# Designed miniproteins, single chains, continued (4): the designs that were tried, part 40

Each design is a single chain, and the fold is of that chain. pLDDT is the mean over its residues in the fold that is shown.

## One batch from the design tools (miniprotein)

Design m13372
Fold by ESMFold2-Fast:
Structure m13372 (fold): chain A 92 residues (1-92)
Amino acid sequence: MLPALSPAELAEAAARARALLEGELERIEELAREGRLEEARELLEKGIRALEEDLAEAERQRAAGADPALLAAVEELAREYRERLLELKEKL
């Protein structure tokens, strides 16, 4: 089960996760701009797999009775960035 977080802790964790995901997107886009397409694709595929694993884990945690608000935040973030990575993959 995921640990219980206060609303402030959840907001801070979400902000940190977004910053990390935005940094990964920026790095992939930078590699693509530099013509380093193999490295860009490798990071992109790694990111997609990680987010798919996060979604699968969230589903398992929901079945185990984890906090619905925390799970909703995790799923929203993971789905949003997975879609952005998939869109970027189509442009590469």
Scores: mean pLDDT 82

Design m13373
Fold by ESMFold2-Fast:
Structure m13373 (fold): chain A 68 residues (1-68)
Amino acid sequence: SVDEEIEKIIEETKKKLKEAKSEEEQDRIAMGAALRIAEIGEKNGLSEEEIQKYLDKLAKEVKEIVEE
């Protein structure tokens, strides 16, 4: 399902962020994940509100890894 694909992207992004060697690499990883989530959501007919909820979840996970 689309939900499972997006959740997998978030989990893989968390792993990549923990392995990242620089702030620039972390920014690139997070931006790439956000763009992919938006693209998959749009192509699969998710509403703007549903896409935003996933982007908010991604942002929270990124913040917890990068800023702590």
Scores: mean pLDDT 83

Design m13374
Fold by ESMFold2-Fast:
Structure m13374 (fold): chain A 91 residues (1-91)
Amino acid sequence: SMIKKISEEEFEEYLKKLEEEMEKLGISREVLRKALEGDPAAQAELAARLSGEEAKYVPDMVKLFEILKLSVEDPEEATKKFEELVAEKKK
């Protein structure tokens, strides 16, 4: 399956779902958004708020957000990166 080109509205829907899941872990939407936008201070805060075990998921979250952003501009490259991430996790 190919990731279909999504609209900016669909991207915001995915971001909202990610924010809701992170709120269940006690992470604020503001910290999450800044971390996903590449703010190193926010990424450090996100990692610190997650336990040592959960902090390992921060790179995967950033990668998924990059793929979602890319699907608005280049759905073929987004599909490739998503498949690479999924293949890496199926080890």
Scores: mean pLDDT 67

Design m13375
Fold by ESMFold2-Fast:
Structure m13375 (fold): chain A 96 residues (1-96)
Amino acid sequence: MPSLPAEELRRQSEELLRKADEAARAGDLTRAAAYMTAGLILASLTGDDRYIGEAYRRASEVLRTMATVSDPARAQALLAQADELERRAEELFRRA
C-alpha cells in the first residue's frame, strides 16, 4: 500500500534528524527545527509505531541539544517539549 518502503522513509527521517542535531549544535535553531519537523513527518508516513517512536526519541535529543544553546526561558520550554516527545515515544514502543 505505501508508495515508498517504510525502511526508505525511516532512513530519510534518520538523515534529516541527524542534520537537525548538527544544525542545533551549530546554534542554527531555525534550520534545526525545520529538519526535525521534516524528519518527524517522514517517520509518521511509515505508519510503523516503532519507527515513529525512534524518530520521537531522536527529536527529543535534538530539542535537548537546542536547549543547551538557548536562553534559560527557551531552554525550559524546549526541555519540556523533549520530555513530552520521549513520553510519547515510550507509549509508541509499548503499542508496537
Scores: mean pLDDT 84

Design m13376
Fold by ESMFold2-Fast:
Structure m13376 (fold): chain A 67 residues (1-67)
Amino acid sequence: AASVAAVAAKFEAVAKKLGVDVSEYIAAIRAAKDRDELSLEATRAAKYLIEKAGADATVAALNEVAA
């Protein structure tokens, strides 16, 4: 299971590479109290990144951030 901190850090790193401000979504991810809430907020963050930067750019940034 992904920790809240790990999910938040991954989305923040992707957003920085894409030049998109997702501070509000990162705050929501960090405030998640359970796995279902974490999944919902992570999905919202991913959708917003795709909307602002495009799917191809978002996938490329995710691949570069992946350990």
Scores: mean pLDDT 78

Design m13377
Fold by ESMFold2-Fast:
Structure m13377 (fold): chain A 94 residues (1-94)
Amino acid sequence: GRMSPNLSPEERERQRLAARLREAFETDAPIVREAVARLKALIPELSPDQLAGLLFAMAMGVLTKEDLIRRHGLTPEQASALVEEAERIRAAVA
């Protein structure tokens, strides 16, 4: 198996979700590609690769909406759109 036998059920589920998210972004799955295309229309200043990176970080829970606004200079509307797309990807791989 690809999972450590010493992980709790909660940690195993996190590892499974993380692996599915990594696969979706690394293979440019249709749900990721479509999300990036929609976000590029709203955030034209960022490249598709930058948008994919932010989406992955949001889907993994390592970036917050506040981080998008304060560190990346996104408007609240742009940050909300990115959060929505990240949640859609997360739901699709869960």
Scores: mean pLDDT 81

Design m13378
Fold by ESMFold2-Fast:
Structure m13378 (fold): chain A 79 residues (1-79)
Amino acid sequence: DSEEERRRREERLAEAEERARRAPPGSRERTDALADMAASAVGLGDLERAIEALEQLAREGDAESSAAAEKARQDLLAA
């Protein structure tokens, strides 16, 4: 990655974290922000942060989001 691409991913992660903090637990805004955090963290190679975001999404998401987050978490742990 270029320095600029990495910086954009870091900015997206920071924005998603801020959105998650402001959004009510269990809201669509919260689950969208947690999904963005997980995706951005994976793109940065920050597996610990990605797993944290997926665990939170699994706890707070609806049935579909929770199942998808748990599967993604297991896939990351198996890699």
Scores: mean pLDDT 78

Design m13379
Fold by ESMFold2-Fast:
Structure m13379 (fold): chain A 78 residues (1-78)
Amino acid sequence: EVERIVDEFLAGRITPEEAAERARELSGREGVERAMELLLERTGPELISRLLGVPREEAERLFARLREEAAAALAALA
């Protein structure tokens, strides 16, 4: 499944090309899109922590809040 492919990629067991190909084989374009979403969810807090100089836990809260606000904004346009 796509989550397992992302886990293997983040563990350094497979290349980006292999991860993309496996995701595509599982669920086509939607598989690749989901893999990208999961990568962002798992790496987003780390990137925020690094860029803002805040602890990982605070970066996780900020990332979750930004996603929630984006979802609410999108829903308001429906």
Scores: mean pLDDT 71

Design m13380
Fold by ESMFold2-Fast:
Structure m13380 (fold): chain A 100 residues (1-100)
Amino acid sequence: SKREKIIEIAREAVEKIKELVLKNAPELKKEADAFVETFEEALERARKEKLSPEELLEIVELLFDLFIEMGKKLKLPPETLKEIEEIVKETIKKLKEIVE
């Protein structure tokens, strides 16, 4: 289903982001773990409530935007933040193509 494809792609992006944070800012492990947990809870809720692909995409975009803003406030290295922003941008583009 489109919903399952969105969930799979979002999960892969979240894991890549976590790996980048742990590699470049290992002191932020607790925050990275909390982000992954929050994202997984949102994805499982979307599954249980049978949200549309469009609604799920909106939630995924909101969570990534929130994470980027938190990363800026937590002073992630600028190069790491740029790589995360690029992963998010590429992921959202791919998800929009699935929703269409």
Scores: mean pLDDT 86

Design m13381
Fold by ESMFold2-Fast:
Structure m13381 (fold): chain A 71 residues (1-71)
Amino acid sequence: DLSPAEAALEAAMRELAKAVEKARENPESALEIVREAGEKVVATSTPERRPAIEGLTEAVLDRLEEELAAE
């Protein structure tokens, strides 16, 4: 069984993955879509989880920005 903390992190990763799929379909707003999703996940998380989710969101944004900058 997953601990509540593990389940919360999996849910956060799932929401960010959905945001990335939506961002790929909307390149002009891609970074905004992912930032909004990350902020929403942080807002619904426990204070102890917020730094990890913020870090995950930044990593996803950096990766997406690299993909969008590629030819």
Scores: mean pLDDT 77

Design m13382
Fold by ESMFold2-Fast:
Structure m13382 (fold): chain A 86 residues (1-86)
Amino acid sequence: ALERLREAAERLVEVITEADPSLEEEAREAMETLIRGAEEGDVELVEEGLRRLEEAIKRASEKDPSKTPELLEAGAELGRAVGEVL
């Protein structure tokens, strides 16, 4: 479960970075916050990581609208993986 969560989060960060390389650091930090929350069972940290990743998705989609379908797909996959851990 946790391994799948990490894989889904890494995939989303990859798509965000492809759309807007300037978002890579923020997306990576948000992913690390999400993974830490899941490891510790801290729902508030999981929610914080997800909010930051959602904001990165919005900014990436604005930068490269052609990546919007991939961003939404990767985001949905991450959401499913979070549901499997919590």
Scores: mean pLDDT 85

Design m13383
Fold by ESMFold2-Fast:
Order: sequence, then C-alpha cells, then structure tokens
Structure m13383 (fold): chain A 61 residues (1-61)
Amino acid sequence: SEAARRAGEEGGRLGTEMGAGSAEAAQKAGIYAYERALRDGASEEDATRAGMEAASLTLSG
C-alpha cells in the first residue's frame, strides 16, 4: 500500500540519519513497511512483499 511504502521510506531515512550503513537502513525500511502493512490489515504474504520492496528501494536509492 502507499502507506506501507511511505513507512518504509521513513524507516530508511531514520536509519541513515542514525548513522546506519546501507544494509542496516534497508533492513529498517523493510521492517517499517512490513509493520505498517500488517497494521493496515494486509496478509503476512503482502506485508512481507511490501517490506522487501521498501528494502530494495532503499538499497537502490
């Protein structure tokens, strides 16, 4: 969802601001997107997909 994607972007940004490396920032982005998707009622499969997409975007940006 759009909200999960934005949560992932925020998680990645926070990781970077806290001095985390790219992999750690990507992991934080994935966790934020995953948790937001679950809170919005997404299935475990859809939440996992949102997390993976957010992590990939953070590594690529």
Scores: mean pLDDT 79

Design m13384
Fold by ESMFold2-Fast:
Structure m13384 (fold): chain A 70 residues (1-70)
Amino acid sequence: GLPKLKNFSDEEVEKVYKEMKKRFPNQNLNKGDVLGLLKALEENNWDIEKTMEVTGYPKEVLEAVLELLK
């Protein structure tokens, strides 16, 4: 099922940030970028295509975030 996180804790953001930095080092993500991405995914009801359109992040980055939230 899709994640149901509505408010992201510092711990959850840090967990996603550390894994995303390992998987996509060339994206130059900071913790604020990760929090913004997580909020954008939730605000768009976890729709990857719509989140790509509003944030500009590539599909592989958004799919990796969703896998980390399972």
Scores: mean pLDDT 76

Design m13385
Fold by ESMFold2-Fast:
Structure m13385 (fold): chain A 61 residues (1-61)
Amino acid sequence: MTEKLKQLAIDMADALLEQATTDRAIKLAEEGRRLAEEASTYEQAMKALDLVAEAMKEQFA
Protein backbone atom coordinates (compact mmCIF):
# COMPACT_ATOMS: atom_id res chain seq x y z
CA MET A 1 0.00 0.00 0.00
CA THR A 2 2.59 2.52 -1.13
CA GLU A 3 -0.14 4.97 -2.16
CA LYS A 4 -1.52 5.12 1.37
CA LEU A 5 1.93 5.75 2.80
CA LYS A 6 2.56 8.47 0.22
CA GLN A 7 -0.69 10.17 1.12
CA LEU A 8 0.18 10.01 4.80
CA ALA A 9 3.57 11.63 4.18
CA ILE A 10 2.03 14.37 2.04
CA ASP A 11 -0.70 15.02 4.59
CA MET A 12 1.81 15.21 7.43
CA ALA A 13 4.07 17.53 5.47
CA ASP A 14 1.13 19.78 4.61
CA ALA A 15 0.00 19.94 8.24
CA LEU A 16 3.55 20.66 9.39
CA LEU A 17 4.00 23.43 6.84
CA GLU A 18 0.95 25.16 8.30
CA GLN A 19 2.69 25.31 11.69
CA ALA A 20 6.37 25.51 10.72
CA THR A 21 8.20 28.65 11.82
CA THR A 22 11.80 27.59 11.23
CA ASP A 23 13.34 27.78 7.78
CA ARG A 24 14.91 24.33 8.11
CA ALA A 25 11.67 22.67 9.14
CA ILE A 26 9.98 24.23 6.11
CA LYS A 27 12.75 23.06 3.77
CA LEU A 28 12.70 19.51 5.10
CA ALA A 29 8.92 19.33 4.92
CA GLU A 30 8.95 20.59 1.33
CA GLU A 31 11.58 18.02 0.36
CA GLY A 32 9.64 15.25 2.06
CA ARG A 33 6.48 16.31 0.28
CA ARG A 34 8.19 16.31 -3.10
CA LEU A 35 9.79 12.94 -2.51
CA ALA A 36 6.43 11.53 -1.45
CA GLU A 37 4.79 12.79 -4.64
CA GLU A 38 7.50 11.16 -6.74
CA ALA A 39 7.64 7.96 -4.72
CA SER A 40 6.84 4.83 -6.70
CA THR A 41 8.09 2.30 -4.14
CA TYR A 42 7.59 1.63 -0.47
CA GLU A 43 11.21 2.57 0.22
CA GLN A 44 10.81 5.98 -1.40
CA ALA A 45 7.63 6.62 0.56
CA MET A 46 9.43 5.69 3.77
CA LYS A 47 12.25 8.09 2.92
CA ALA A 48 9.69 10.85 2.46
CA LEU A 49 8.20 10.09 5.86
CA ASP A 50 11.68 10.13 7.37
CA LEU A 51 12.28 13.64 6.05
CA VAL A 52 8.95 14.83 7.40
CA ALA A 53 9.76 13.28 10.77
CA GLU A 54 13.08 15.13 10.80
CA ALA A 55 11.24 18.35 9.95
CA MET A 56 8.89 17.75 12.87
CA LYS A 57 11.83 17.23 15.20
CA GLU A 58 13.37 20.47 13.98
CA GLN A 59 10.10 22.36 14.51
CA PHE A 60 8.99 20.83 17.82
CA ALA A 61 12.27 20.00 19.51
Scores: mean pLDDT 81

Design m13386
Fold by ESMFold2-Fast:
Structure m13386 (fold): chain A 94 residues (1-94)
Amino acid sequence: MEEEKKLEEAKKKLYEASGEAVRLRREIAAAEAAGAPAEELLRLYRELARKTREIIEQGKIVEVPESVLEGAKKLLEEAEEEARRLEEELRAAA
């Protein structure tokens, strides 16, 4: 009974985090097109990385295929790499 509630909650969190990740990718694309400051892009990429980590964690509970988890891990690495690049750019400007 507790396991069923945990699975339902994980599915809900996975759905919500997935929707937020799509939204964040759209916001990043719009911000980049508008020439947004590196500080703004950094915040968006950090949020994307956070949501992608949540997708991976909830996806494990929901037992999504390993190929889906590997894809999500690759997207997480890309978001974290962009965040680090922006952090270095901001440090060089300071």
Scores: mean pLDDT 85

Design m13387
Fold by ESMFold2-Fast:
Structure m13387 (fold): chain A 65 residues (1-65)
Amino acid sequence: SEKLRAFVAALDRDGDGEITADELAAVLRQHGMPVRPGLTLPELLELARKMGVNPTSEELAEAFS
């Protein structure tokens, strides 16, 4: 939960509680991931792992749904 919160906070660069496409794209570029619209759950899991967070698919889906 705390690590997932830190991951979401790292994506929410404006601190407004919402993750914009621009914020997500910036984080993807920082970690060498391709920037594309409509990120899939496996791509979000890969980003989380690169950022040192190991959420379950369910935890990640809940955070972004």
Scores: mean pLDDT 67

Design m13388
Fold by ESMFold2-Fast:
Structure m13388 (fold): chain A 72 residues (1-72)
Amino acid sequence: MEVSELPEELIASIEKAVKEAAETGKTQYSEPFERKYALAATQYAQKLAEGKGLVAEVVSDGDQVRIEVSPA
């Protein structure tokens, strides 16, 4: 089964959301992206968040989704 690779811009958006959530102690969101990346993006965000005492989940944003990063 092919794993859909995340676009570099999406990776950067997720990393920014995780960094800002860690720095502010408040919920932050990635930029919106296509639902086809939701699983891979959520797994990537969760891996980054785990190292910073944060949790990451996918949320709906119209016809797209975004990653929500919040303190654990």
Scores: mean pLDDT 80

Design m13389
Fold by ESMFold2-Fast:
Structure m13389 (fold): chain A 55 residues (1-55)
Amino acid sequence: SEQLRKDINEALARAAAGEADLRTMLEEVAKKHGVSFDEAADIAAELVGRGEAPA
């Protein structure tokens, strides 16, 4: 879903800012959306690869 991608992108942004551990945030997002951690991590990798994630 688009909301899942937005939440993952926000997690990436907060981790890049040093506000939280990326793994923990991705696990929380995965749980919130009822998806596996692996699926959330794959989406995060896709967003980074597309240059859509804040670096």
Scores: mean pLDDT 78

Design m13390
Fold by ESMFold2-Fast:
Structure m13390 (fold): chain A 96 residues (1-96)
Amino acid sequence: MEKKIEEAKRASEQAVEGAKRAAEASRRGSSASVQTGAVLLAIGGGASAGIYGKQGGKEAAEVAIEGAKKALEAGGPGAGKLGGEGALNAAEGFAK
């Protein structure tokens, strides 16, 4: 795999993990700071994926956006949804 496609994939995986952590923190009734940290991790992963996607060309951008869509699916409702939506918006915005 080309380096930028691999970087976009890794960043997308971070976005998915952030969204899952936000969903779990919300479900457990964790503090607002814990939930916010997980949401920011998801958004940061999405942004990084989008940046690598833009640098890697069309294929890398597609990998970044597909990975960010998985973060949205993994987040579910509540804080997880905020993380997933933020990750997808960031990936799409930076990949353009």
Scores: mean pLDDT 81

Design m13391
Fold by ESMFold2-Fast:
Structure m13391 (fold): chain A 74 residues (1-74)
Amino acid sequence: SAEEEIERLLKEIDELMEELERLLGPDDPRVRELRLVVEQTKADIAAETDPEAALARARDLLVRLREELEEVRA
Protein backbone atom coordinates (compact mmCIF):
# COMPACT_ATOMS: atom_id res chain seq x y z
CA SER A 1 0.00 0.00 0.00
CA ALA A 2 1.00 3.66 -0.35
CA GLU A 3 0.95 3.98 3.46
CA GLU A 4 3.45 1.09 3.82
CA GLU A 5 5.67 2.54 1.06
CA ILE A 6 5.62 5.96 2.78
CA GLU A 7 6.74 4.29 6.06
CA ARG A 8 9.60 2.55 4.21
CA LEU A 9 10.66 5.80 2.47
CA LEU A 10 10.59 7.77 5.75
CA LYS A 11 12.86 5.12 7.30
CA GLU A 12 15.30 5.51 4.36
CA ILE A 13 15.13 9.32 4.78
CA ASP A 14 16.05 8.97 8.47
CA GLU A 15 18.96 6.65 7.58
CA LEU A 16 20.30 9.14 4.99
CA MET A 17 20.07 11.98 7.52
CA GLU A 18 21.99 9.87 10.07
CA GLU A 19 24.70 9.24 7.44
CA LEU A 20 24.92 12.97 6.57
CA GLU A 21 25.17 13.83 10.28
CA ARG A 22 27.86 11.14 10.73
CA LEU A 23 29.93 12.56 7.83
CA LEU A 24 29.50 16.30 8.54
CA GLY A 25 28.56 16.44 12.24
CA PRO A 26 25.29 17.63 13.83
CA ASP A 27 26.42 21.29 13.96
CA ASP A 28 27.16 21.54 10.22
CA PRO A 29 24.92 24.24 8.61
CA ARG A 30 23.99 21.84 5.77
CA VAL A 31 22.85 19.16 8.24
CA ARG A 32 20.82 21.75 10.19
CA GLU A 33 19.16 23.03 6.99
CA LEU A 34 18.33 19.50 5.80
CA ARG A 35 16.93 18.61 9.26
CA LEU A 36 14.49 21.53 8.93
CA VAL A 37 13.50 20.40 5.41
CA VAL A 38 12.96 16.81 6.67
CA GLU A 39 10.84 17.95 9.65
CA GLN A 40 8.74 20.27 7.45
CA THR A 41 8.24 17.55 4.82
CA LYS A 42 7.23 15.00 7.49
CA ALA A 43 4.67 17.53 8.82
CA ASP A 44 3.36 18.09 5.26
CA ILE A 45 3.08 14.30 4.72
CA ALA A 46 1.21 13.87 8.05
CA ALA A 47 -1.24 16.65 7.01
CA GLU A 48 -1.71 15.23 3.46
CA THR A 49 -5.07 13.46 2.93
CA ASP A 50 -4.10 11.96 -0.47
CA PRO A 51 -1.78 8.92 0.04
CA GLU A 52 -0.36 9.26 -3.50
CA ALA A 53 0.49 12.95 -2.89
CA ALA A 54 2.10 12.03 0.46
CA LEU A 55 4.08 9.28 -1.31
CA ALA A 56 5.29 11.77 -3.96
CA ARG A 57 6.50 14.15 -1.21
CA ALA A 58 8.44 11.32 0.47
CA ARG A 59 10.00 10.23 -2.86
CA ASP A 60 11.04 13.81 -3.72
CA LEU A 61 12.70 14.27 -0.32
CA LEU A 62 14.52 10.92 -0.65
CA VAL A 63 15.89 11.97 -4.08
CA ARG A 64 17.07 15.31 -2.63
CA LEU A 65 18.84 13.64 0.32
CA ARG A 66 20.55 11.12 -1.99
CA GLU A 67 21.81 14.01 -4.15
CA GLU A 68 23.04 15.92 -1.06
CA LEU A 69 24.88 12.81 0.18
CA GLU A 70 26.56 12.32 -3.24
CA GLU A 71 27.71 15.98 -3.20
CA VAL A 72 29.14 15.55 0.33
CA ARG A 73 31.01 12.40 -0.80
CA ALA A 74 32.37 14.10 -3.96
Scores: mean pLDDT 87

Design m13392
Fold by ESMFold2-Fast:
Structure m13392 (fold): chain A 93 residues (1-93)
Amino acid sequence: SPLQERVIEVLEKLFEQLKTKSDEEVKAYIEKVARILRALGFTEQADELLKLLDEPKEVMLEKSFEIVREAVKQMTPEQLERFLKALEKLLKE
């Protein structure tokens, strides 16, 4: 869907910015994304993201992107719209 494509575009932008951030900032962003996914009902994906916090930054970013992308593919239009708004707020930080 056009909305799903827009969410993936914003997600790619966020993860590209995270490559330039410190280890601690990346962990904080992954925790924020996990909380958002949990609020949307993606509890399994949120738990998988939190397990990545002990991984090296590059592994954490690669695996977390794939987990979030797979969650996005399963989202309803309402969940996609809520997730998009949350991701756009994270990009403005």
Scores: mean pLDDT 87

Design m13393
Fold by ESMFold2-Fast:
Structure m13393 (fold): chain A 68 residues (1-68)
Amino acid sequence: SRAVVTVDADGVVSSVESTDPELGERLRPLLGAPEGDAMRYVAELAVERGGRLEGETRDGVTTLTLEL
């Protein structure tokens, strides 16, 4: 499963997309959360499930890609 969490230039989660509806529903509460809270949650989830987390920042927008 793959999920993408986007953090806007104001440091707030603006979108959550997932290929798995169950994972998407679990991550949906991150909408409007601060970057630090979102980063910690997805990092903990990646460790718990033996997945991968990659972050990329471009033009003030941070994209967190979670692969489980």
Scores: mean pLDDT 84

Design m13394
Fold by ESMFold2-Fast:
Structure m13394 (fold): chain A 93 residues (1-93)
Amino acid sequence: SKAEEIEEKLEKLLKKIEEAIKNNDLETLKKYIEEIKKLLKETEELPEEEAKKLVKKLNDKIISIYPKATKEQAELLKELLEFAGEIVNKIEE
């Protein structure tokens, strides 16, 4: 299903974000955050329950890596979480 394809891509991108944070690679981190934002926009076409499940998975993972992030990395992660919140609000409209 489209939801399963998005979930698989999301899991791969989240792993790459964690690796970019560990390697202190800010440019790569920015790139993968933008790819996740594009993927989140695709969730707007999914049933509300499936979209919210994917956003929760994203939020849970980002919260888990937050303590390991530098101040600059944390700001980028915060922007991603805010964007995810906007997607949820749009889906609930």
Scores: mean pLDDT 85

Design m13395
Fold by ESMFold2-Fast:
Structure m13395 (fold): chain A 94 residues (1-94)
Amino acid sequence: SAAVEEAKKHLLEAEIHIGLAKMALSLGMEELAKKHLEEAIEHIEKANELLGNPEEVKKLLEEAREAIEKNDLETAIKKLEEAIKILQKKIDAL
């Protein structure tokens, strides 16, 4: 379906931004890493909406935002990667 294809595009964009955030962190560029994690959250949120708004994913996005506020960017990355895996499994089950 068109919604599934658009959700896949958003998940790919989120994965790219997470990769860029990891690279920024390895270079000590914390503010750039935060910016990329915020972009990843927006893309996962759009994919979540297209896939029926699973509550588990909403909770992971809230936990990721809280981790960013606490400057725990490693935890934020893990929460976002978990959210992507849940949505990928949901797509595979469709």
Scores: mean pLDDT 91

Design m13396
Fold by ESMFold2-Fast:
Structure m13396 (fold): chain A 82 residues (1-82)
Amino acid sequence: SAAIGKTLKDNAELLQSTDPFERGKGYLEIGKAYFEAGDYKSAVPLFDKAIEYFKKAPPTPEVQELLAEAEKLKAEAEAKLA
């Protein structure tokens, strides 16, 4: 969709970052765009990448909050596919 395309373009710089926190944020935002569009099958692997990168980041409160959000959204997307 146009909304997903815009989100991917807006987060392209984050996806190219060497900072795992920035990469995690990029994947989380794109995953959320797919989730909001009802494309749960595409959202799950994006949330997996967000979780992977947040786990590589320093464990700040911000990282812990976004990690929890990504894990919750992944579980919700997987439940929609069951």
Scores: mean pLDDT 86

Design m13397
Fold by ESMFold2-Fast:
Structure m13397 (fold): chain A 55 residues (1-55)
Amino acid sequence: SEWEKTLDELMKLLAEKDYKGVEELLSKIKDPKQREAFEAFVEGVKEAEKILESL
């Protein structure tokens, strides 16, 4: 499905810490609910990385 391809690409960009690419990918998501879900996912990953780097 299209959302699975978006998730795979988003996870790849996050693993590379390409936050500019993450923002560009999110801006291309036309479904408002899907975009909201992926934005929440990205925020969660960034918060988790911040916590782990503080340890």
Scores: mean pLDDT 81

Design m13398
Fold by ESMFold2-Fast:
Structure m13398 (fold): chain A 117 residues (1-117)
Amino acid sequence: SEARASVEEILVRLGLATPAEMARAWTGLEVEATREQLEAFLERLRTESGWTFHLIEAETVEEALEKAREIVRASKEPAVVIGLTRLSPRTLHLLILVGTAEGEVVAEYSLTVRLVE
């Protein structure tokens, strides 16, 4: 719940999503962002979540999900795991998993980012 609040709050504060979008469902949400906004989002998750931060890159969304779940299970501490997949030259898929120290996934999010400029 805390890490969920952090992810949603950071997206809203950076102007990548509205409170109404986050309230409905942001799993599968599509956003437009500059590279700077995306980097700021990732940096804020890394520095402000209070959780151990992991970033992985994978060629497919399925591979990213499998790797991210394994990191949560192996972590032994509260963690946020970002799985990054490049779908096209300007389209990225972000998978965000939040896990407990016991290796349980408590939140799973998906976000498609269209890079502008």
Scores: mean pLDDT 75

Design m13399
Fold by ESMFold2-Fast:
Structure m13399 (fold): chain A 64 residues (1-64)
Amino acid sequence: SQAVAEVQAYLKAQGVKQTFDQAHLETLLARRDGSVSSLITELGLVAKDNNGVLTAEELAPLLA
C-alpha cells in the first residue's frame, strides 16, 4: 500500500538496519488509526531520544 511504502522509505532514509515486513507496518499503522504522519512522528521521537539514530533495539518495543 501507499502508506506502507511511505513508512518503508522513511526507515530506509534514516538508515534503520532492521527490515519491517508489510504486516508489521500495517499493524503499527492500525495502532495509530492508519495515520502515516502519526507513525513517522513517533519514529522521529524515537530517533530524537536515541541521539538522532533509529536502531532495531529502539524500534523493538513498537513491534511488541
Scores: mean pLDDT 69

Design m13400
Fold by ESMFold2-Fast:
Structure m13400 (fold): chain A 82 residues (1-82)
Amino acid sequence: MKGAEKAKEGAKKGDALEAIRGANETSLESLEKGNIGGSMSAGMGAVAGASGHTVGDDKFGAELAAKGAELGAKGTKEGKAA
């Protein structure tokens, strides 16, 4: 999924904001496909990533956002709640 790849790239760069954008995009793509669980997992990843960013740990925030996006994308692709 496009959002999950963006979140993964953000995490590789330590860019929490890019990873958060990817997680939010994954959440929206999951919702568009009717997978509420996948949307919630990606959305929670974005919130956790934002929390890491606000406490000054962009690497940790980026990793949290990317993990949430990955779980959301996987759940949406498999048709399972993440």
Scores: mean pLDDT 78

Design m13401
Fold by ESMFold2-Fast:
Parts: sequence; C-alpha cells; structure tokens
Structure m13401 (fold): chain A 90 residues (1-90)
Amino acid sequence: HMEQARADFERDKKRVEELINRIKQLVAEGKLSEETAQRAIKEANDLVKKAEEYLDEYERTGDGRLLSKAASYSTAANLILIGEIVEAEL
C-alpha cells in the first residue's frame, strides 16, 4: 500500500514537470508572461514539496489523513499549472 502511494506521487510529480515544460513553451511563444509563469511554477513546486513532506510522514506513521493531505497538495499543484495553460491557450 505505501509503495502504491509513493508510485502515485511520483507519477503526479512527473505530470507537474511536464506541465512546467509546457508553461515554459508558452512563455517562449509569447502566450504567457515570464512573471506569471515564474509565480505559477514556484507555487506548484512549493505544493509538490508539501505533498512529499506529508507522504514521508504517512510512510513513517501510517496515518491515512496524511496520505489524503499529500494527494490534495499534489492535485493542487497540477490544477494551478493546468489553469495557467488553459488561460494562455484561450
């Protein structure tokens, strides 16, 4: 079960990396400002770091509430980046 939670987190982290690369492309294309991109990337990275901290604590304690928090922070990171991509592509 802990192996599955870690695997899910690593998959979500890879998605964040892919979304960050897409945002960098949008900046290069002039569709998104560098300031907006830097803010979104920083916020997403901070959320991913928080998700990993909760996942690490879950692996130590077995507390399912921490797993839920990890998943929530990971989801929030993805949604912030997706939101900027959608806005830039409209």
Scores: mean pLDDT 88

Design m13402
Fold by ESMFold2-Fast:
Structure m13402 (fold): chain A 66 residues (1-66)
Amino acid sequence: SMEEEERRRELIRLLETQIERMKKRIAELEAALPSLSPEQQKLAQAEIERLKKEIEELERLKEQLR
């Protein structure tokens, strides 16, 4: 069995990977915004906002594990 500290480090790494994936998705959406129609921009901005909220929640979870 892994030590409690090692298990926490593993979970933190998994959370960091998920956060980075979501940040990359936000960057892709933000980069695409100028080329989108007004309706597509509205949808993309809603997705960006949702992703930012999810990142905030994952960052809080990561902080609790420290």
Scores: mean pLDDT 87

Design m13403
Fold by ESMFold2-Fast:
Structure m13403 (fold): chain A 87 residues (1-87)
Amino acid sequence: MSLEEKIEKLEIDVEDLKALSQQPVSPADLQQALLNLAGQLRQLGLPELAAQIEALAEQAPTTSQQEILDQAIALLEEEIERLKKEL
């Protein structure tokens, strides 16, 4: 997978998280969405980012959806900017 393809996939993931932030979901659905994202991030070769997203998923029952999604989006946007500097 190219660096450009990796960036494109992360940008799609950010848009998906932003869409999720527009509607309330259950903590279980939020946790599952984040765990699915973490699995995708591991396949992209981003295990540290995946672990951070998995940690946010574990917080879903005790932390607001808005706070969790804002943190997840920020982590992905930080990684996108890091990867863009490698271009």
Scores: mean pLDDT 85

Design m13404
Fold by ESMFold2-Fast:
Structure m13404 (fold): chain A 78 residues (1-78)
Amino acid sequence: EVEELKKKIEELEREIEELDRRIRELDREIDEFRSRNPVPTPEQKKKLIEMEIERALLAMRRGILKIEIDNLKKKLKE
């Protein structure tokens, strides 16, 4: 049981690491896009919003996984 919880935590931590990499990459892409487009057209503005929404969704998923990990860690403490 304890070993199963530890394995589950490790799996979720790996998922968070992947999400953190994706968020960091997307943050860089957003910054580069803003720098290249200081006066964005409506089309470019839409693209920026799409990227910001994707970033927000990844951040929300990360938050949910973090809560799940914290709950599992509490169970390990008995």
Scores: mean pLDDT 84

Design m13405
Fold by ESMFold2-Fast:
Structure m13405 (fold): chain A 119 residues (1-119)
Amino acid sequence: SAEIKEKLPEWIETLLTSTDPEELLKAATEIYNLLQRNDISLIKDYLDQIIEALKKASQHPDEEVRIAAAKALAFLGAYTGDKELFQLALDTLKGHMTEETTPILSGLLGGLKDPEAYK
């Protein structure tokens, strides 16, 4: 809960305002880690801001920033059943299949075909 109150607004602001790829990569990665550790209901009031910030980062010229943002969007899309987030994350990750990204892509494809899996 301390991370949500103190750090999440800072990371969202960084994604929306920073031009530094290193700062953007760190912010996107920290948001992804926070999403994995917490019940998404605890961040429901921040969901729209997080999605907007991550969508912006997913369009960044730096590949590592785009991948980190897409991983977080993939997690959110899977958990909320948002097909638009699934497609955006999938399109970003298609060219970057690794041991880490392959399970995320498989989860996204499962979510698009069976939305019940992410209830």
Scores: mean pLDDT 74

Design m13406
Fold by ESMFold2-Fast:
Structure m13406 (fold): chain A 120 residues (1-120)
Amino acid sequence: SEVDKLIDELKKEVDRLRETVARMRKENIPVEEFAARVRQELDRIKEIAEKLLKVSKDPRVQFLAEEILEVIDQTRAEIDKILEEYKKTGNEKEAFERLYTVVEKAIDEIKKIIDQLKDL
């Protein structure tokens, strides 16, 4: 089904985000560039979740897609707070580790929601 294809696309994009984050951590990418890349990949996940909401008439699928969107919105807000604090302190290592932690938590939460979608 189209729903199953979108769920598979969500998993692939979340797996890519995890790989990108791990690579950027090893490469010591600047904090602002790290945040920009993460936001870009979260936007791709958001687009797929929004398509899932439009395509599926199953309230359970809609609920789980909305949970993914909430995780993304909360993660973006936390990234914005970290960048605002970084602007004041200049502590690049601290900002990077906080961004990494926030994004890894988001990945874990979205993966749990994807597993619930697959079990439907």
Scores: mean pLDDT 89

